# Designed miniproteins, single chains, continued (2): the designs that were tried, part 108

Each design is a single chain, and the fold is of that chain. pLDDT is the mean over its residues in the fold that is shown.

## One batch from the design tools (miniprotein)

Design m7756
Fold by ESMFold2-Fast:
Parts: structure tokens; sequence; C-alpha cells
Structure m7756 (fold): chain A 74 residues (1-74)
């Protein structure tokens, strides 16, 4: 079965976005729990924005993860 060009490109963008969010968490010393929130946020963003760029996916995932982490500190 041949994948559509859009599906292949989406997979590449998701992989690059995932690498970016992991690098961000590592650089900022995020805990295992905070990293899990980041991964969950990434999955949600990827589902809602399948055509977004790797940068857009990473930035939105980080933004949502930061909001959730702040909620937990309340």
Amino acid sequence: MTLSSKTVEQSKRHTEAYRRIRAYAARNGWSVEEQQILLDSFVEVAKKHPNASAEELADEAIRRARERIEEKKK
C-alpha cells in the first residue's frame, strides 16, 4: 500500500517536532512528570493540527505543557 505524500510529510514533521520538544525539556531541566505532560500535550496538538509545521507543533505542545504544569502548581 502506497502512503500519500501528505501522510509521509506529516510523519516527518511529527518526528522533527518530537525531537524539538524533547530537546527543549532536556535543556530546561524538566522533571520526568513535566516531560510526561509535554508528551501528552504533543499528542493532542498533533491530532488537532495534522498539517502544522514541526516548529508550530513543538511550540504549541510546549505552550500547552507549560499551562498544565502551572495548573499543577496551584
Scores: mean pLDDT 77

Design m7757
Fold by ESMFold2-Fast:
Structure m7757 (fold): chain A 71 residues (1-71)
Amino acid sequence: SLREQVAQQMLNDAREYAEEHDDEELRERIEEIEKLPLEEQLKRLVELNVEITFEEMRRAIDRIIEERKKK
């Protein structure tokens, strides 16, 4: 039950991120994860959450670089 709730929360968070960024590739990856058994699903969601965090950091860096080029 708790593991299912955690998986559902992580799926919802990932879907929200994909929707915010219009990321079709991420949406497809989330759909693939949803088809996995709970334990594999949790493992893949942890990996995905780490990847999303790094992508957000990269986007922040890219925006700073872009803003500096405009000055």
Scores: mean pLDDT 79

Design m7758
Fold by ESMFold2-Fast:
Structure m7758 (fold): chain A 99 residues (1-99)
Amino acid sequence: MELEKKRKEAIEALEKVLNKHKDKKGLYELMKVQSMTVLNVLFGAPEEEIEKNLEKLLELTKDEEKVKELREAAKAKDVEKLNELLLEMAKPIVEELKK
């Protein structure tokens, strides 16, 4: 019960942040999926839901190797490795936000 409530609150907080960038569609979708992947791993979402986020990341990034590493990190619940991989994938986002 407590984890599900915290997950919902975290998703709502994320959506408020992402709404500031909703006019940049590609950037918005990538940020949303990356953040949802981390939240779902942190709060122990069903494997099927995590896999759905990973499929969306593959579709958006075309980075098959990094998505494979993310899948392994998610299965291990290795949040530190997951964050490192997502930061690497977020480099294009950071560069776009600096413009």
Scores: mean pLDDT 70

Design m7759
Fold by ESMFold2-Fast:
Structure m7759 (fold): chain A 71 residues (1-71)
Amino acid sequence: RLVEIILRGARNGEDSLTPEERALLERVAREGIPKEDAREVAKALAEELAKKYKRYEEAKENLEKFLEELD
C-alpha cells in the first residue's frame, strides 16, 4: 500500500524500500499523491501525529469521522 511505503521510507529511509517501492515513491514525488490514496495517506499521517498528543484516541476518532464524511 502507498501509505505503508511512504511511512516506512520516512521512518527508515530509502534503503528500507524495494526497487519497486522506490520507483513508486519517485513517481509520487513527480506527479503528487494519487487522489485515491490521498485520504489513506492523510489518515495515517494524522494517526502518527495523534500519538504525540495527550488526547490521541479522540483526535484520531474525530479525524477518521471527518475523512469518512468526505465524498
Scores: mean pLDDT 64

Design m7760
Fold by ESMFold2-Fast:
Structure m7760 (fold): chain A 74 residues (1-74)
Amino acid sequence: SMEEVEKEVFKLESEAAEKVNAALEAGDLAGVQAVRDEFEAEMEELKKKADEESAKVIERRLALFTRMVDDLLA
């Protein structure tokens, strides 16, 4: 269901955000990039299993997260 997809996306975002924050505090920019790439891969795998409406939510959330991380690395 959409609710189950939203919960999984929120979990992945929360885990990725914690990892990004830890890497930033350590000054590990390569680690930040690795977390971003892992998050993108996990979201793309989730999208493959999703219906069309859920896939749109996943795509939007992926774009928002990756843009945020890219802005931090700029």
Scores: mean pLDDT 87

Design m7761
Fold by ESMFold2-Fast:
Structure m7761 (fold): chain A 111 residues (1-111)
Amino acid sequence: SLDVEVEGPHVAFTEEDGVATFEVRLRLRSAAGEVAEGEMRVTVELTEDGKYKVTVDIRVTGHAGGEVSEGSLRVEDGKVTETRSPHPVAALALDELKAFADDFIAAVKAR
């Protein structure tokens, strides 16, 4: 298990032309000094059939010494594309943002 310090999440909301966008940022730091930064963009659009289309983009970047490791996850039209980072703090940041995205999508679809 990783003991990490969490900075954030910082959430920014914008709405333009019936499209709602949430931008979420967080930073994790381990006791060993490993750092990961996570960013997530969630876009919600009302479709012509009265349903919500939700697009999720997650990117995480892990830093350990001189090494950089990236991970990502995208959800679009029910299709999931994922690249796993071998960096443990970056993997934790991605899992935290994915859990937030899953809860958000469920809340939007329940409306």
Scores: mean pLDDT 77

Design m7762
Fold by ESMFold2-Fast:
Structure m7762 (fold): chain A 81 residues (1-81)
Amino acid sequence: SGRALLDQALAALREGMRALAAGDYAAARAHFARAAALTQEALTQLPEEEVQRRLDAGLAALRAELGEAVAAGLPAAKAAA
């Protein structure tokens, strides 16, 4: 389901953020690419507003878990409004 795809996307984001914190930029890139692909699949099954809301909530939880320093290492995360 689209919700299962979003759960997998958030898991990939978590792994990407952990890889980034470890300085493994290649692994981080691969995990973030997987998260993006899973999010695109979820958008075919769920309304865009629900996808955005769930991703925002999941990212907030990941920032709390992994710390703002990891999130600050992502140029895209700093650019996100």
Scores: mean pLDDT 76

Design m7763
Fold by ESMFold2-Fast:
Structure m7763 (fold): chain A 96 residues (1-96)
Amino acid sequence: SEKKIKELEEKFEKLLKEGTPEDREKAVEIVLEMVKLGVDPDTLLKILKKAFEEDPELAEKILDALDAIRDQLSFDHQLVVGVMRVRLAVKKTIEK
């Protein structure tokens, strides 16, 4: 469902801009739904990069949620998660 994935991406962008704790929980659920619907790895990478730049705490929550369902992820999705996890770890080390 390409149309559903696009609607979820738009909802994610709105929640990312609001930045409340409740919005973060909803944003995590949206990303998990997109992955279960078969979002392509390039779109997942784009979403994670936006979260990383605008709200690194949300990015970490998304990565933790994706790690919890790692066995359900394709190899390419696992690579995207791994790359973003490394970037987040580096950012946290430099910003301490």
Scores: mean pLDDT 83

Design m7764
Fold by ESMFold2-Fast:
Structure m7764 (fold): chain A 73 residues (1-73)
Amino acid sequence: SKQEQLQRVYQKMNEEITRRVRVEPSDSLEQIAERSRQEGEKIAQEMIKQGEDPQIVNQALQQLYQQLDSNLQ
């Protein structure tokens, strides 16, 4: 289903962000969120090039942005 595909893509995106986004002791939550957004966009583009459905990848990216924004409130 599209829901299962979205969950898989979103999980893979979060795993890649965890690998790429280095957190330093001096980092603010805002700085971490901004780096996560930038890496998320790069990961989304790479996933689409690797054959993932662009609609599903873009939905996963939107969920990531919503989660990052919620963590800053």
Scores: mean pLDDT 85

Design m7765
Fold by ESMFold2-Fast:
Structure m7765 (fold): chain A 117 residues (1-117)
Amino acid sequence: SIEELVRQLLERLRARDIEGAIEIAEEAAKDPNAYSDAMRLSVELAKQGNEALAATATILAEAVRIIQQPSEENYERAVAIVRGLLRRARERGDEELVALLETGLELFEALRERYLE
């Protein structure tokens, strides 16, 4: 399920395991509905106050979009979204969320190298 993939991705990102994070994103990307499902889950998790899982669901959604439709536009959009979350996390002093979001940006760079280069 998308919920299980988001939890697995959170574990990989917290471990700074970019290769493991790529494998989870590639598995999710096999489902054409994964982007919309992950975005819907992100909104629900944010409403529940689970910021780490909500951010991870957003990272998964944008990673899936890069894999399914590789383009500089999709990469730049993914980076812009996560940088927006990163600015808010820094303003709140949420050091754990900052580290998670920075690792999400590393995942996007790795995906860019694999799918756009």
Scores: mean pLDDT 91

Design m7766
Fold by ESMFold2-Fast:
Structure m7766 (fold): chain A 76 residues (1-76)
Amino acid sequence: MPVIYAEDVREENGLLIVHYVDSNGKKAEAYLAAPKKPDLSKQYLVVTDNGEEVILQKGTEPSEVNTKVLSFLKEL
């Protein structure tokens, strides 16, 4: 499965807003209940409603130190 990386990640009032390009090449967004102040230097795994796995990652290069992968589920 191809890895999808988030284009932008924002936190507003405990809601994580994720902007990404989906597997069909379309701009999409995911909304997640998230802890305040997510650490965007780490890898976060998000499972969307359509079953896509999106990795939220900022500033990670192939030579950087291993980051911890965290999973967030959509909860309403």
Scores: mean pLDDT 51

Design m7767
Fold by ESMFold2-Fast:
Parts: C-alpha cells; sequence; structure tokens
Structure m7767 (fold): chain A 118 residues (1-118)
C-alpha cells in the first residue's frame, strides 16, 4: 500500500505497533533501530507491521501469549529472531536502493511466507 501520512504520523503509528510487541522483541528492535539510523519511519513501520503480521499468522493474538511462547519454545524463539534479522536486512537494502514502500511490503510478505513454510 501507499503511506499517505506525514513523517510525524508514520512515527506515531510505528510507536503504537512497537508497543504491541513482546518485551524481548522490543529490546531487539530497539537495538536494531539504533544500529541502523538510516531507516526511514516508513521502513520502520513496514518492519514492525511484518513482525506483528508473522505473529498473527501463527495464531498469536496477544503480547502475553507471544512472551510465554518465546520463553518456553526455543525453536519458536529462534524462528522469530531469524525473521526479524531477515526483515531488517531487506528493509536496509530497500532504503539504500530507494525501493518503493509497496515493493518493500511485497518483499517482507515473501519473507513471512518463507518462515511460515519452515
Amino acid sequence: GKFPASDEVLAEEAEELYSLLPEEIQKLVDELFKKYPELSNASKLAVLTAILTFLDLLGIETKEEAEEKLEKDPEFREKVFKLIEEVFKVALEAEKEGTDIDELAEKLGEIIKKFLEE
């Protein structure tokens, strides 16, 4: 889709999505956003949307359920962390290449499908 919002609105939406992430994922995402300050607010929103979409497609509807599964299921934890790393890698490449946000969203969707098939 298109991001018709201003940079300030994109930042607010990104903060809202970030608040929905389990604490362990929030910490990882914070470190990655600090490490990669070149990411636009649109790219940050796309990354956060991809992570939340992946959790939703796995049937994880609450922050608390995600936190419990991350603590008790090492394979799930590894899979989520690998997804986040791939999503950030693709977002960074898109930022460097000036990739359109719609194309970035499609690429992130392909990553989600790959991780769901594993």
Scores: mean pLDDT 83

Design m7768
Fold by ESMFold2-Fast:
Structure m7768 (fold): chain A 55 residues (1-55)
Amino acid sequence: MLSEEQRREVAALSGVLRYTFSQIAKRLGLSPQQVLDAFNSLSPDEIYQAMSDYL
């Protein structure tokens, strides 16, 4: 089960660093399918907010 913190990390890593889902999965200790599911649950606004917080 992904925490809210892990979902935000998925948003930041995919948006800012252009990591692949496999690279994000390795970094966070998740499966690529869990990363894909989390990404599909994120709104564009949540992705943008996570990117802004990371930068």
Scores: mean pLDDT 73

Design m7769
Fold by ESMFold2-Fast:
Structure m7769 (fold): chain A 79 residues (1-79)
Amino acid sequence: SLEENLQRTVAEARRFVAVALERGLISQAEADELLALLDQALANPEELQALMGRFLERVRAIASRLSDEQLEALEELVE
């Protein structure tokens, strides 16, 4: 169902944030920002597309500051 797909997508995105933080690829402040967007998406499914767009934009901004080694580690998390 749409609700099950939403819950799965957000759970996977939360998992990504948790592992990226654990591996030191993002700061606690960056993790808090990303998690807030995911929490807002669960509370407002009608805004899901816009909120996930903001999530991906923030992840891209983070990726732009990473070293080649850190970027490779981050890319492994999205496989």
Scores: mean pLDDT 79

Design m7770
Fold by ESMFold2-Fast:
Structure m7770 (fold): chain A 90 residues (1-90)
Amino acid sequence: SLMKELERLAEELRKADEPDMNVLSRALGLLLQLQARGEEVPEEVREVFLEAVERIEREERERAEREKLPKSRILAREIVFELERSIIEA
């Protein structure tokens, strides 16, 4: 059940023109639940989520540069993206 939901979210992200932060957040929650249960997530599914994180991070970094956001905010977001990648790769 959780695995089928995760695969559906991966397909949604893969087909989207721009990754949805809410879809990614829900997928990360499902990944944590599956990992807690000792279930192996297919590498092709993990790759979809990793690509989504990388794209969102890149786009947010570009926006932060244009809007001259505080360095502390940029660093906080970079830490979150690193944690998200760690969850996906676990």
Scores: mean pLDDT 81

Design m7771
Fold by ESMFold2-Fast:
Structure m7771 (fold): chain A 86 residues (1-86)
Amino acid sequence: MEELKKLVEWLLNAADKLIEQGKLTPEQVERVKKVKEDFKNAKTEEEYLKIAGELIKIFRDAGYKIVTDDPEVKELLKKAEEELKK
């Protein structure tokens, strides 16, 4: 839970930087806003995974790749992407 929450916070920080730089479309900005509200209300691992997955999808739709050398973060990213396929 704690590591998954940190992953979401890291992804949200990255999304905020993209918004600041004008790199996201208005639709993608609204998706990030919804994700922030979902994050405030999230209490379960599944909810955090869905939130992380939506953020990953927003980055991919914007043409950005999420890159990290942290093995734990890499595994959490894979888990979040698999949750989106369901």
Scores: mean pLDDT 77

Design m7772
Fold by ESMFold2-Fast:
Structure m7772 (fold): chain A 120 residues (1-120)
Amino acid sequence: MRTLKVGVFYFDEKLKPYAEYAAETLKRLAEELGLPFNLDVEVIKVESVKELGRLQSKYDATAVVDEGDDVAYVSESDVIAPGITGGTILVGDVENPNLEMMERQVRLFLQTLLHHLQQQ
């Protein structure tokens, strides 16, 4: 069984508990869904988009945990390196996080990752 390295990134220390929640949810749902691969998930704070871009090459897939419901942040124009599955997991309001929304986004991320492997 293939092991995939997944980086879960966040920019602000206030998002650390939600990045950790996303990492645990990734592991749990991958097991519950019976995915044909194992996940090696790392949670990392990054200071800039440039640092994120440099670190993305070390992972098979990347997820960025961020606050807000701003539709403009989830644009197809995020420069993801060819062959790397990337996604954003929105918390909503950091003071009142939408954990159900986060879990749905994690599930979509895992489905995208599975489809990417099936197309390779």
Scores: mean pLDDT 74

Design m7773
Fold by ESMFold2-Fast:
Structure m7773 (fold): chain A 71 residues (1-71)
Amino acid sequence: SAEELKRQAQESLRRAKQAIEEGNVKAALEALRDAQSYIDKLEPLDPEVARELREQYERLAAELSELLESK
C-alpha cells in the first residue's frame, strides 16, 4: 500500500540521517538506497508524498556527499 511504502521510506530516511550524524558512511548509503527504492515505488501511487520524501532524500544525499569529501 501507499501508506506502507511511505512508512518504509520515512524509516529509511530517518536511519540515513542518524548514520550521517554518526559518520557511518556505509549505513548511510544503504539507508539512502532503501529510501530511493521505496520513494520510486510510491511515486505512481502518491506523487505528492513521493516528492516530499525525495526532497528529504536529496538533502541527506548532499550531506553525505559533504561528509565523503571531508574524509
Scores: mean pLDDT 85

Design m7774
Fold by ESMFold2-Fast:
Parts: sequence; C-alpha cells; structure tokens
Structure m7774 (fold): chain A 75 residues (1-75)
Amino acid sequence: MVTYSDEQFRELGLIMADVVLELTGDEALAERLRAAAELPDPVQSEVEMHALLEAHLTGAQRREVFDRAMAEFKA
C-alpha cells in the first residue's frame, strides 16, 4: 500500500470514526476514535485507533469499517 501523509492518516481516521458510528450507533466510541485520529503523532494515532477497534468491534465489523472507509477516502 502507498504510504499516507499525516493529514491523509487523520482524514482516514475521521472517516473510520464516522463509519463506526453508522454501523454501531455508539457515539461515545465514535468520539474516542475521532480523538485518537486527531493525535499529533500519526504512529500513536494509528496504534490508539487500532486498539479501540480491536477492543470494541468484531473482526468482521473491523473489515467492513476498513473497506467502507477506504472506498469513501478514495472518492
């Protein structure tokens, strides 16, 4: 996969948070994901987002979030 810029990582993270909200209806989880996406360090942002997704979503839900977010990000 192509390496993303810090801004593109943040944008993708915010899109993922919105997708999680649409799939789960969990506004608290979506806000935590937005906070993680907005962390100044993109590596730490990715680690925190991954941890939240792993803790709160099934493997199938995480795959759906990733696929949908990537489709929207590329649009």
Scores: mean pLDDT 78

Design m7775
Fold by ESMFold2-Fast:
Structure m7775 (fold): chain A 83 residues (1-83)
Amino acid sequence: MVAVVSASEAEARALAEELRARGLEAVPLVATDGKTLQAAVDEAVARGATEILAETELLAGLAAQVAAPKAPDLRVRAARPSP
């Protein structure tokens, strides 16, 4: 399962629908600040996500830092190469 993280609910849903159209299981999560980002990473880990797909490289970097102490094997990548 892939957890999709974006500051925009619409973008998170669009990316998750694209992944589902490709036959992947995906869940959209919204993170607008550090607290909601920690909650999104915790939700991804609780759901057994194998990957976090963040909308931007900055968000991916922040998500990786939050995930590292909780799930070091969780892959984190950006959907877009740069903002």
Scores: mean pLDDT 82

Design m7776
Fold by ESMFold2-Fast:
Structure m7776 (fold): chain A 56 residues (1-56)
Amino acid sequence: RSREQIVELVRAVLEAYPNEVLSVSDLAALTGLSQAAASRARRELIREGLAERRVP
């Protein structure tokens, strides 16, 4: 998958679980990504402001 597709997968999971605090391992399990890929995508979404609502 491209970087853009990976970020969109993580974004979709965060939007599906709006009341949950999702760890990197949770994101990896739900998306089928490696933990490294999920971590990078989550960090990118935090910079865009979306994932900040999910970070503890």
Scores: mean pLDDT 69

Design m7777
Fold by ESMFold2-Fast:
Structure m7777 (fold): chain A 72 residues (1-72)
Amino acid sequence: VEELRRKAVEEARLAAEHAKLYLATGSEEDKEKAEEHAKKAEELIEEFAKVASEEEREELHREVTGIAAEAA
C-alpha cells in the first residue's frame, strides 16, 4: 500500500506544479494538466483508503493538503 500512497503524493505534487504554472502564465494546457493530476491523486487516495487505517488516511490527507497549500 506504500506504493499507492507514494503515487498519490506524486500526482498531488504534479497537480500543484501545473496549477502554479497556470496562475503564472494563464496556460490552459497547465490548467488541464493540473486538473488531470488532481483527479488521479484523488483516485489513488480513494484506493489507498480502502486498505489503509484511519491514521494512515489522515497522514496522507495532511501530506496532500500541505502540497495544495504550497500551490496557493
Scores: mean pLDDT 78

Design m7778
Fold by ESMFold2-Fast:
Structure m7778 (fold): chain A 90 residues (1-90)
Amino acid sequence: LELIEKVLRANGIEADKEQLEKLYELLKKASELEPRLDPENPLDLLAVIDTLDARSAEELIEKIEEHINAGKPVPLDIMKPVREAVDKVL
């Protein structure tokens, strides 16, 4: 949970504890559809935020739920912006 909060804050997204817990549960469900997605990996969290173009915790939650409900994996392999973020962190 603290890791998700830090990643969201670094991207200018504020989330309360209930939103953080819901995001973690949704990311766990998303990882069942996309095994490359690790909800405890900050780079995978950045990839999800960038790919879904989410601007708030509510928007991020909604977009992840839509993918799960449709039986679609959250995309991780179309994330060129994430590579630039990785270069800044590493």
Scores: mean pLDDT 68

Design m7779
Fold by ESMFold2-Fast:
Structure m7779 (fold): chain A 58 residues (1-58)
Amino acid sequence: ALPEVRSPEEAARATAEALRRIGDELQKGIDKGQELRKQGASEEEVQEAIREGLRRGG
């Protein structure tokens, strides 16, 4: 592979990508919880789905 000189912007992008991955997993958990509520799930089940998203995001 060719040696690549990374700009500060590219290094920041790589870091942002990793952080975004964690945030994406958390957001998906929240979205699933909200969709469950719209489909008639209980508030407790919605909260459990959100907690599961948090656990997976970390």
Scores: mean pLDDT 72

Design m7780
Fold by ESMFold2-Fast:
Formats: sequence, C-alpha cells, structure tokens
Structure m7780 (fold): chain A 79 residues (1-79)
Amino acid sequence: SLRDRVLAALRELVAANPEASLAELLTQLPGVLARVLDVDLSDREGFWAALREALELPADASGDEVEEALLRLLQEIRE
C-alpha cells in the first residue's frame, strides 16, 4: 500500500542516518516522500493529497497535522 511504501522509506531514511536529529531528518523528507509517492515536488497540491492518503489522514487534514503524523512516525522508528 501507499502507507507501507512511506513507512518503508521512513525506516530506510532513519537507518541511513542513525546520528541525525529529527530536525535533520525532516529536511530530507520532501525529496524522499516525493520519490516514494511518485509525485513532483513542484506539484504541491498533488504532493499534499498523496501524503494525506498515505498517512491515512482526512483529505482536509492541515499541514500541521501531516507534520505531526510524520514526526510521530520518525520518533517511533528511532525509539
């Protein structure tokens, strides 16, 4: 599923960057997620829609809710 692909990519990112802070991991997320979701980063609307779907969030989920979901997943993967 799209969610499984995002989770696998986040795990790969964490494993490749074991010394990185959460803030440092966040700077790499747009490129990693765009590749995994098969969307162009210039297509901001498509990128956010795909992220909401992949994270199983409502279609009207705010950017803050998306960022909180990503941070929670990164923390869970690291811990």
Scores: mean pLDDT 78

Design m7781
Fold by ESMFold2-Fast:
Structure m7781 (fold): chain A 93 residues (1-93)
Amino acid sequence: MEERLKKINDLIEAYRQSKEKLDELAKKYGFSKEEVEAIRRYVDELKAGGRKEVTLEFIDEQRELYEKLGLLTDVDKESFDRVKAALEARRAA
């Protein structure tokens, strides 16, 4: 799991540089077309949204990405819920 998360982060960073780098790295790492599409959509939404701050919506989008990539475990669900609660508390304070 941890190695796969590192590979996904590498793919996100590669796509931020170019689409061609994403496709090359995804092929090297053995990612499916659906997984590559999910990563592309996620990065495009970040660019289009102009969001510089971590928002509740951003946390929900990250959770959906992890679910599509088959990485969402019960522990990861609890982690997302905890981060979301902490972010809500910070904005309320």
Scores: mean pLDDT 64

Design m7782
Fold by ESMFold2-Fast:
Structure m7782 (fold): chain A 117 residues (1-117)
Amino acid sequence: KEAALEAAREAAGEAVGAALDELFADPAGLKSAQDFALAMAGTSNKELSDLFNKAYELIYKDPEKARELAVEGVRGMTAEQLENTAGLMQTRASDEHSRRLAEVLRESAALLREAEA
């Protein structure tokens, strides 16, 4: 169970990382990456908020480091936190990139739920 949950967290981090790579490769995706970082920076969890605030700051200066911090943050999230973030991204989805990221977050939450079962 512990090994399965750890593997699910790694898979979730990699899936979100891949989605962020797509956002960073497309100028239209940069706003979606920014909206994601801002949504997570508003969390009541200070450590996650600090990580996503740093990721937001680095989106233009160092996209590689921004990706690393975002993946680290996602790996530390619960399935419920991932589901809540996906809901926010869907509600505020102004573009295809935001919708895609919301889908990846929901799939990642499902992996965590399955590993906990």
Scores: mean pLDDT 72

Design m7783
Fold by ESMFold2-Fast:
Structure m7783 (fold): chain A 86 residues (1-86)
Amino acid sequence: MKSYFQKLVDALKEAVENRDMEAAERTFGRLALAAKINKDDPETLEALQEVKDFLEDYLKKKLSPEEKRFIQTLLDSVQQLIEDMK
């Protein structure tokens, strides 16, 4: 059964793949807040790592400069959240 974190990860992936930057930003905001509240939960780190891997793979696609900048900003934010958990 999908956890709340997995539902947020899946929703973020769907928004990014659909090029819905507004939905991606809203979903990422919820994920980031959930991660900060639940930083001691091992599922939090797993969810952030899954998002990081997804965004790194997505950056390998042919993207517009605006899309690339947006995805890079999300990736940088995820990396910072992961570092804050160490």
Scores: mean pLDDT 82

Design m7784
Fold by ESMFold2-Fast:
Structure m7784 (fold): chain A 63 residues (1-63)
Amino acid sequence: GQLAATLAALQAQRDTDIAEMNKRIEEAGKKSPKRAEGYRNALKVTQKQYDAQIQAAQDALAA
């Protein structure tokens, strides 16, 4: 159904965003530890947001 498609899309977007952030952390870390730390903090926020959205989509599917 629509909710299952939304969940799959969220998971795919999460994987893409996390991979891009990890690349930025690695590249930034070679030039500026402070910039790399900023990206690591942003990654933690992004992971929490995706975890919440995925949980909400799973809860909606179970309802």
Scores: mean pLDDT 82

Design m7785
Fold by ESMFold2-Fast:
Structure m7785 (fold): chain A 74 residues (1-74)
Amino acid sequence: SSEAEQLAKELEELLAELKEAIEKGDIERAREIISQLSNVMVKVKEVAPPELYRRLTERAFELLEEYERAVKEA
């Protein structure tokens, strides 16, 4: 659906912003994006096909692991 496509695009944009914040060491910005991701992921789960939701959550989880490593090294 168009709603699922729009939410998936929003989630992909947030994932790209999170990756950039982590790479720049902007921990405060990364934390803000993570909060936004959590809200969008709940909505995506309701409307997106299971395969699309799985792909997006796998990317999100990978970036969350990178975030936790960055915080631990600081």
Scores: mean pLDDT 83

Design m7786
Fold by ESMFold2-Fast:
Structure m7786 (fold): chain A 83 residues (1-83)
Amino acid sequence: DVVRQAAELLRRLLREAGASEAVVEAAAQALLETGSFLDALEAAVEELRRRGEEHLIPAVAEAVQRANRYGVRLEAQARKEAS
């Protein structure tokens, strides 16, 4: 499951960026529920604002972008192998 693998990578990258567990879970749950990295980023940013952790927004955005690039590569590889 590409989305599940991307969500686990997203959790790891967010923790490495210094995000709290509440931010990590908000982003991961949005991704698992919607399949959208934009929704994951919006959920993470909203949680950061609620916690007063807006200084982490650039690092969190980079983590989401990295997870998105990984998910796109996994999907492309799965399609190539299915052909």
Scores: mean pLDDT 80

Design m7787
Fold by ESMFold2-Fast:
Structure m7787 (fold): chain A 85 residues (1-85)
Amino acid sequence: STIEEQLRNAGYSDEEIEKILKELKKIIKKVIELLEKGKPEEALEYIDKKIENTDNEALKVILLALKEGIELNPEGTRKELEKLL
């Protein structure tokens, strides 16, 4: 994937990339659930907590971009995220 290629180019190992993508997929599933329930504010709070609790800089950058997408267009972001699962 494009994200996988960017992480590899940034110097992450295949094992580190797999761990990042696995965690990201779990976060995306929970975000979709909250957005489907009409709870975009709870989705943003969930992402903020994940950013606070991770030491992985690449994951933080990805989650900040996801947060911006939800703030601008929660329904459109939900539809795009569903395509990634």
Scores: mean pLDDT 85

Design m7788
Fold by ESMFold2-Fast:
Structure m7788 (fold): chain A 103 residues (1-103)
Amino acid sequence: ALTYVIVTDSSYEATKQLIEQILAQGGTVHVLTTNEELAKKLREEFKDEKNFHVHLLKSTDPEEILAEIKRNFNLRYSVIYSDNPELLELLEKAGALLVKPLV
């Protein structure tokens, strides 16, 4: 099955809408963020959703985020959204199935 990954530190409303769309279609969504408040808010909003996961990142560096994504997800079966254009460029070069801006 396809895995959806959203990487954001600030785009709450766009992230929430995208999560709702993915879950409504029976998808699994993972949010990666360094923002602990955003993580807490999303966990409270989607507390009853088994196909929703939030992961805290230790770094804002796009190369380190890419390495974390590669360790935990199969890029060939991942659709990745981000509001960081540098990370989007790195993900495309690394061979992610589909890379999209979050906005």
Scores: mean pLDDT 88

Design m7789
Fold by ESMFold2-Fast:
Structure m7789 (fold): chain A 85 residues (1-85)
Amino acid sequence: SSLIREVVVAALRQEAAELLASEDPRLRAVGETLLAIADAAERQRLSPEEVLARLRAVAAGSDPESARILEGLVEMLEQLVASLR
């Protein structure tokens, strides 16, 4: 559904904006990664499942702090997507 994608992209951009406002360069890097995934989701018309898979793949290759943030976001987005279906 395009509406579910739009909601997921909006949530990614909101989280990215908060992280990019941080003085911590590690948190800013996570924010930049979320913006890249959001941009890819819009341009390539990714499904919510594809977006969640990309976030999980990034988390698996990340440092523990970044992985924890990304895993928390995945859990939040999974609940959001489920509520819209």
Scores: mean pLDDT 85

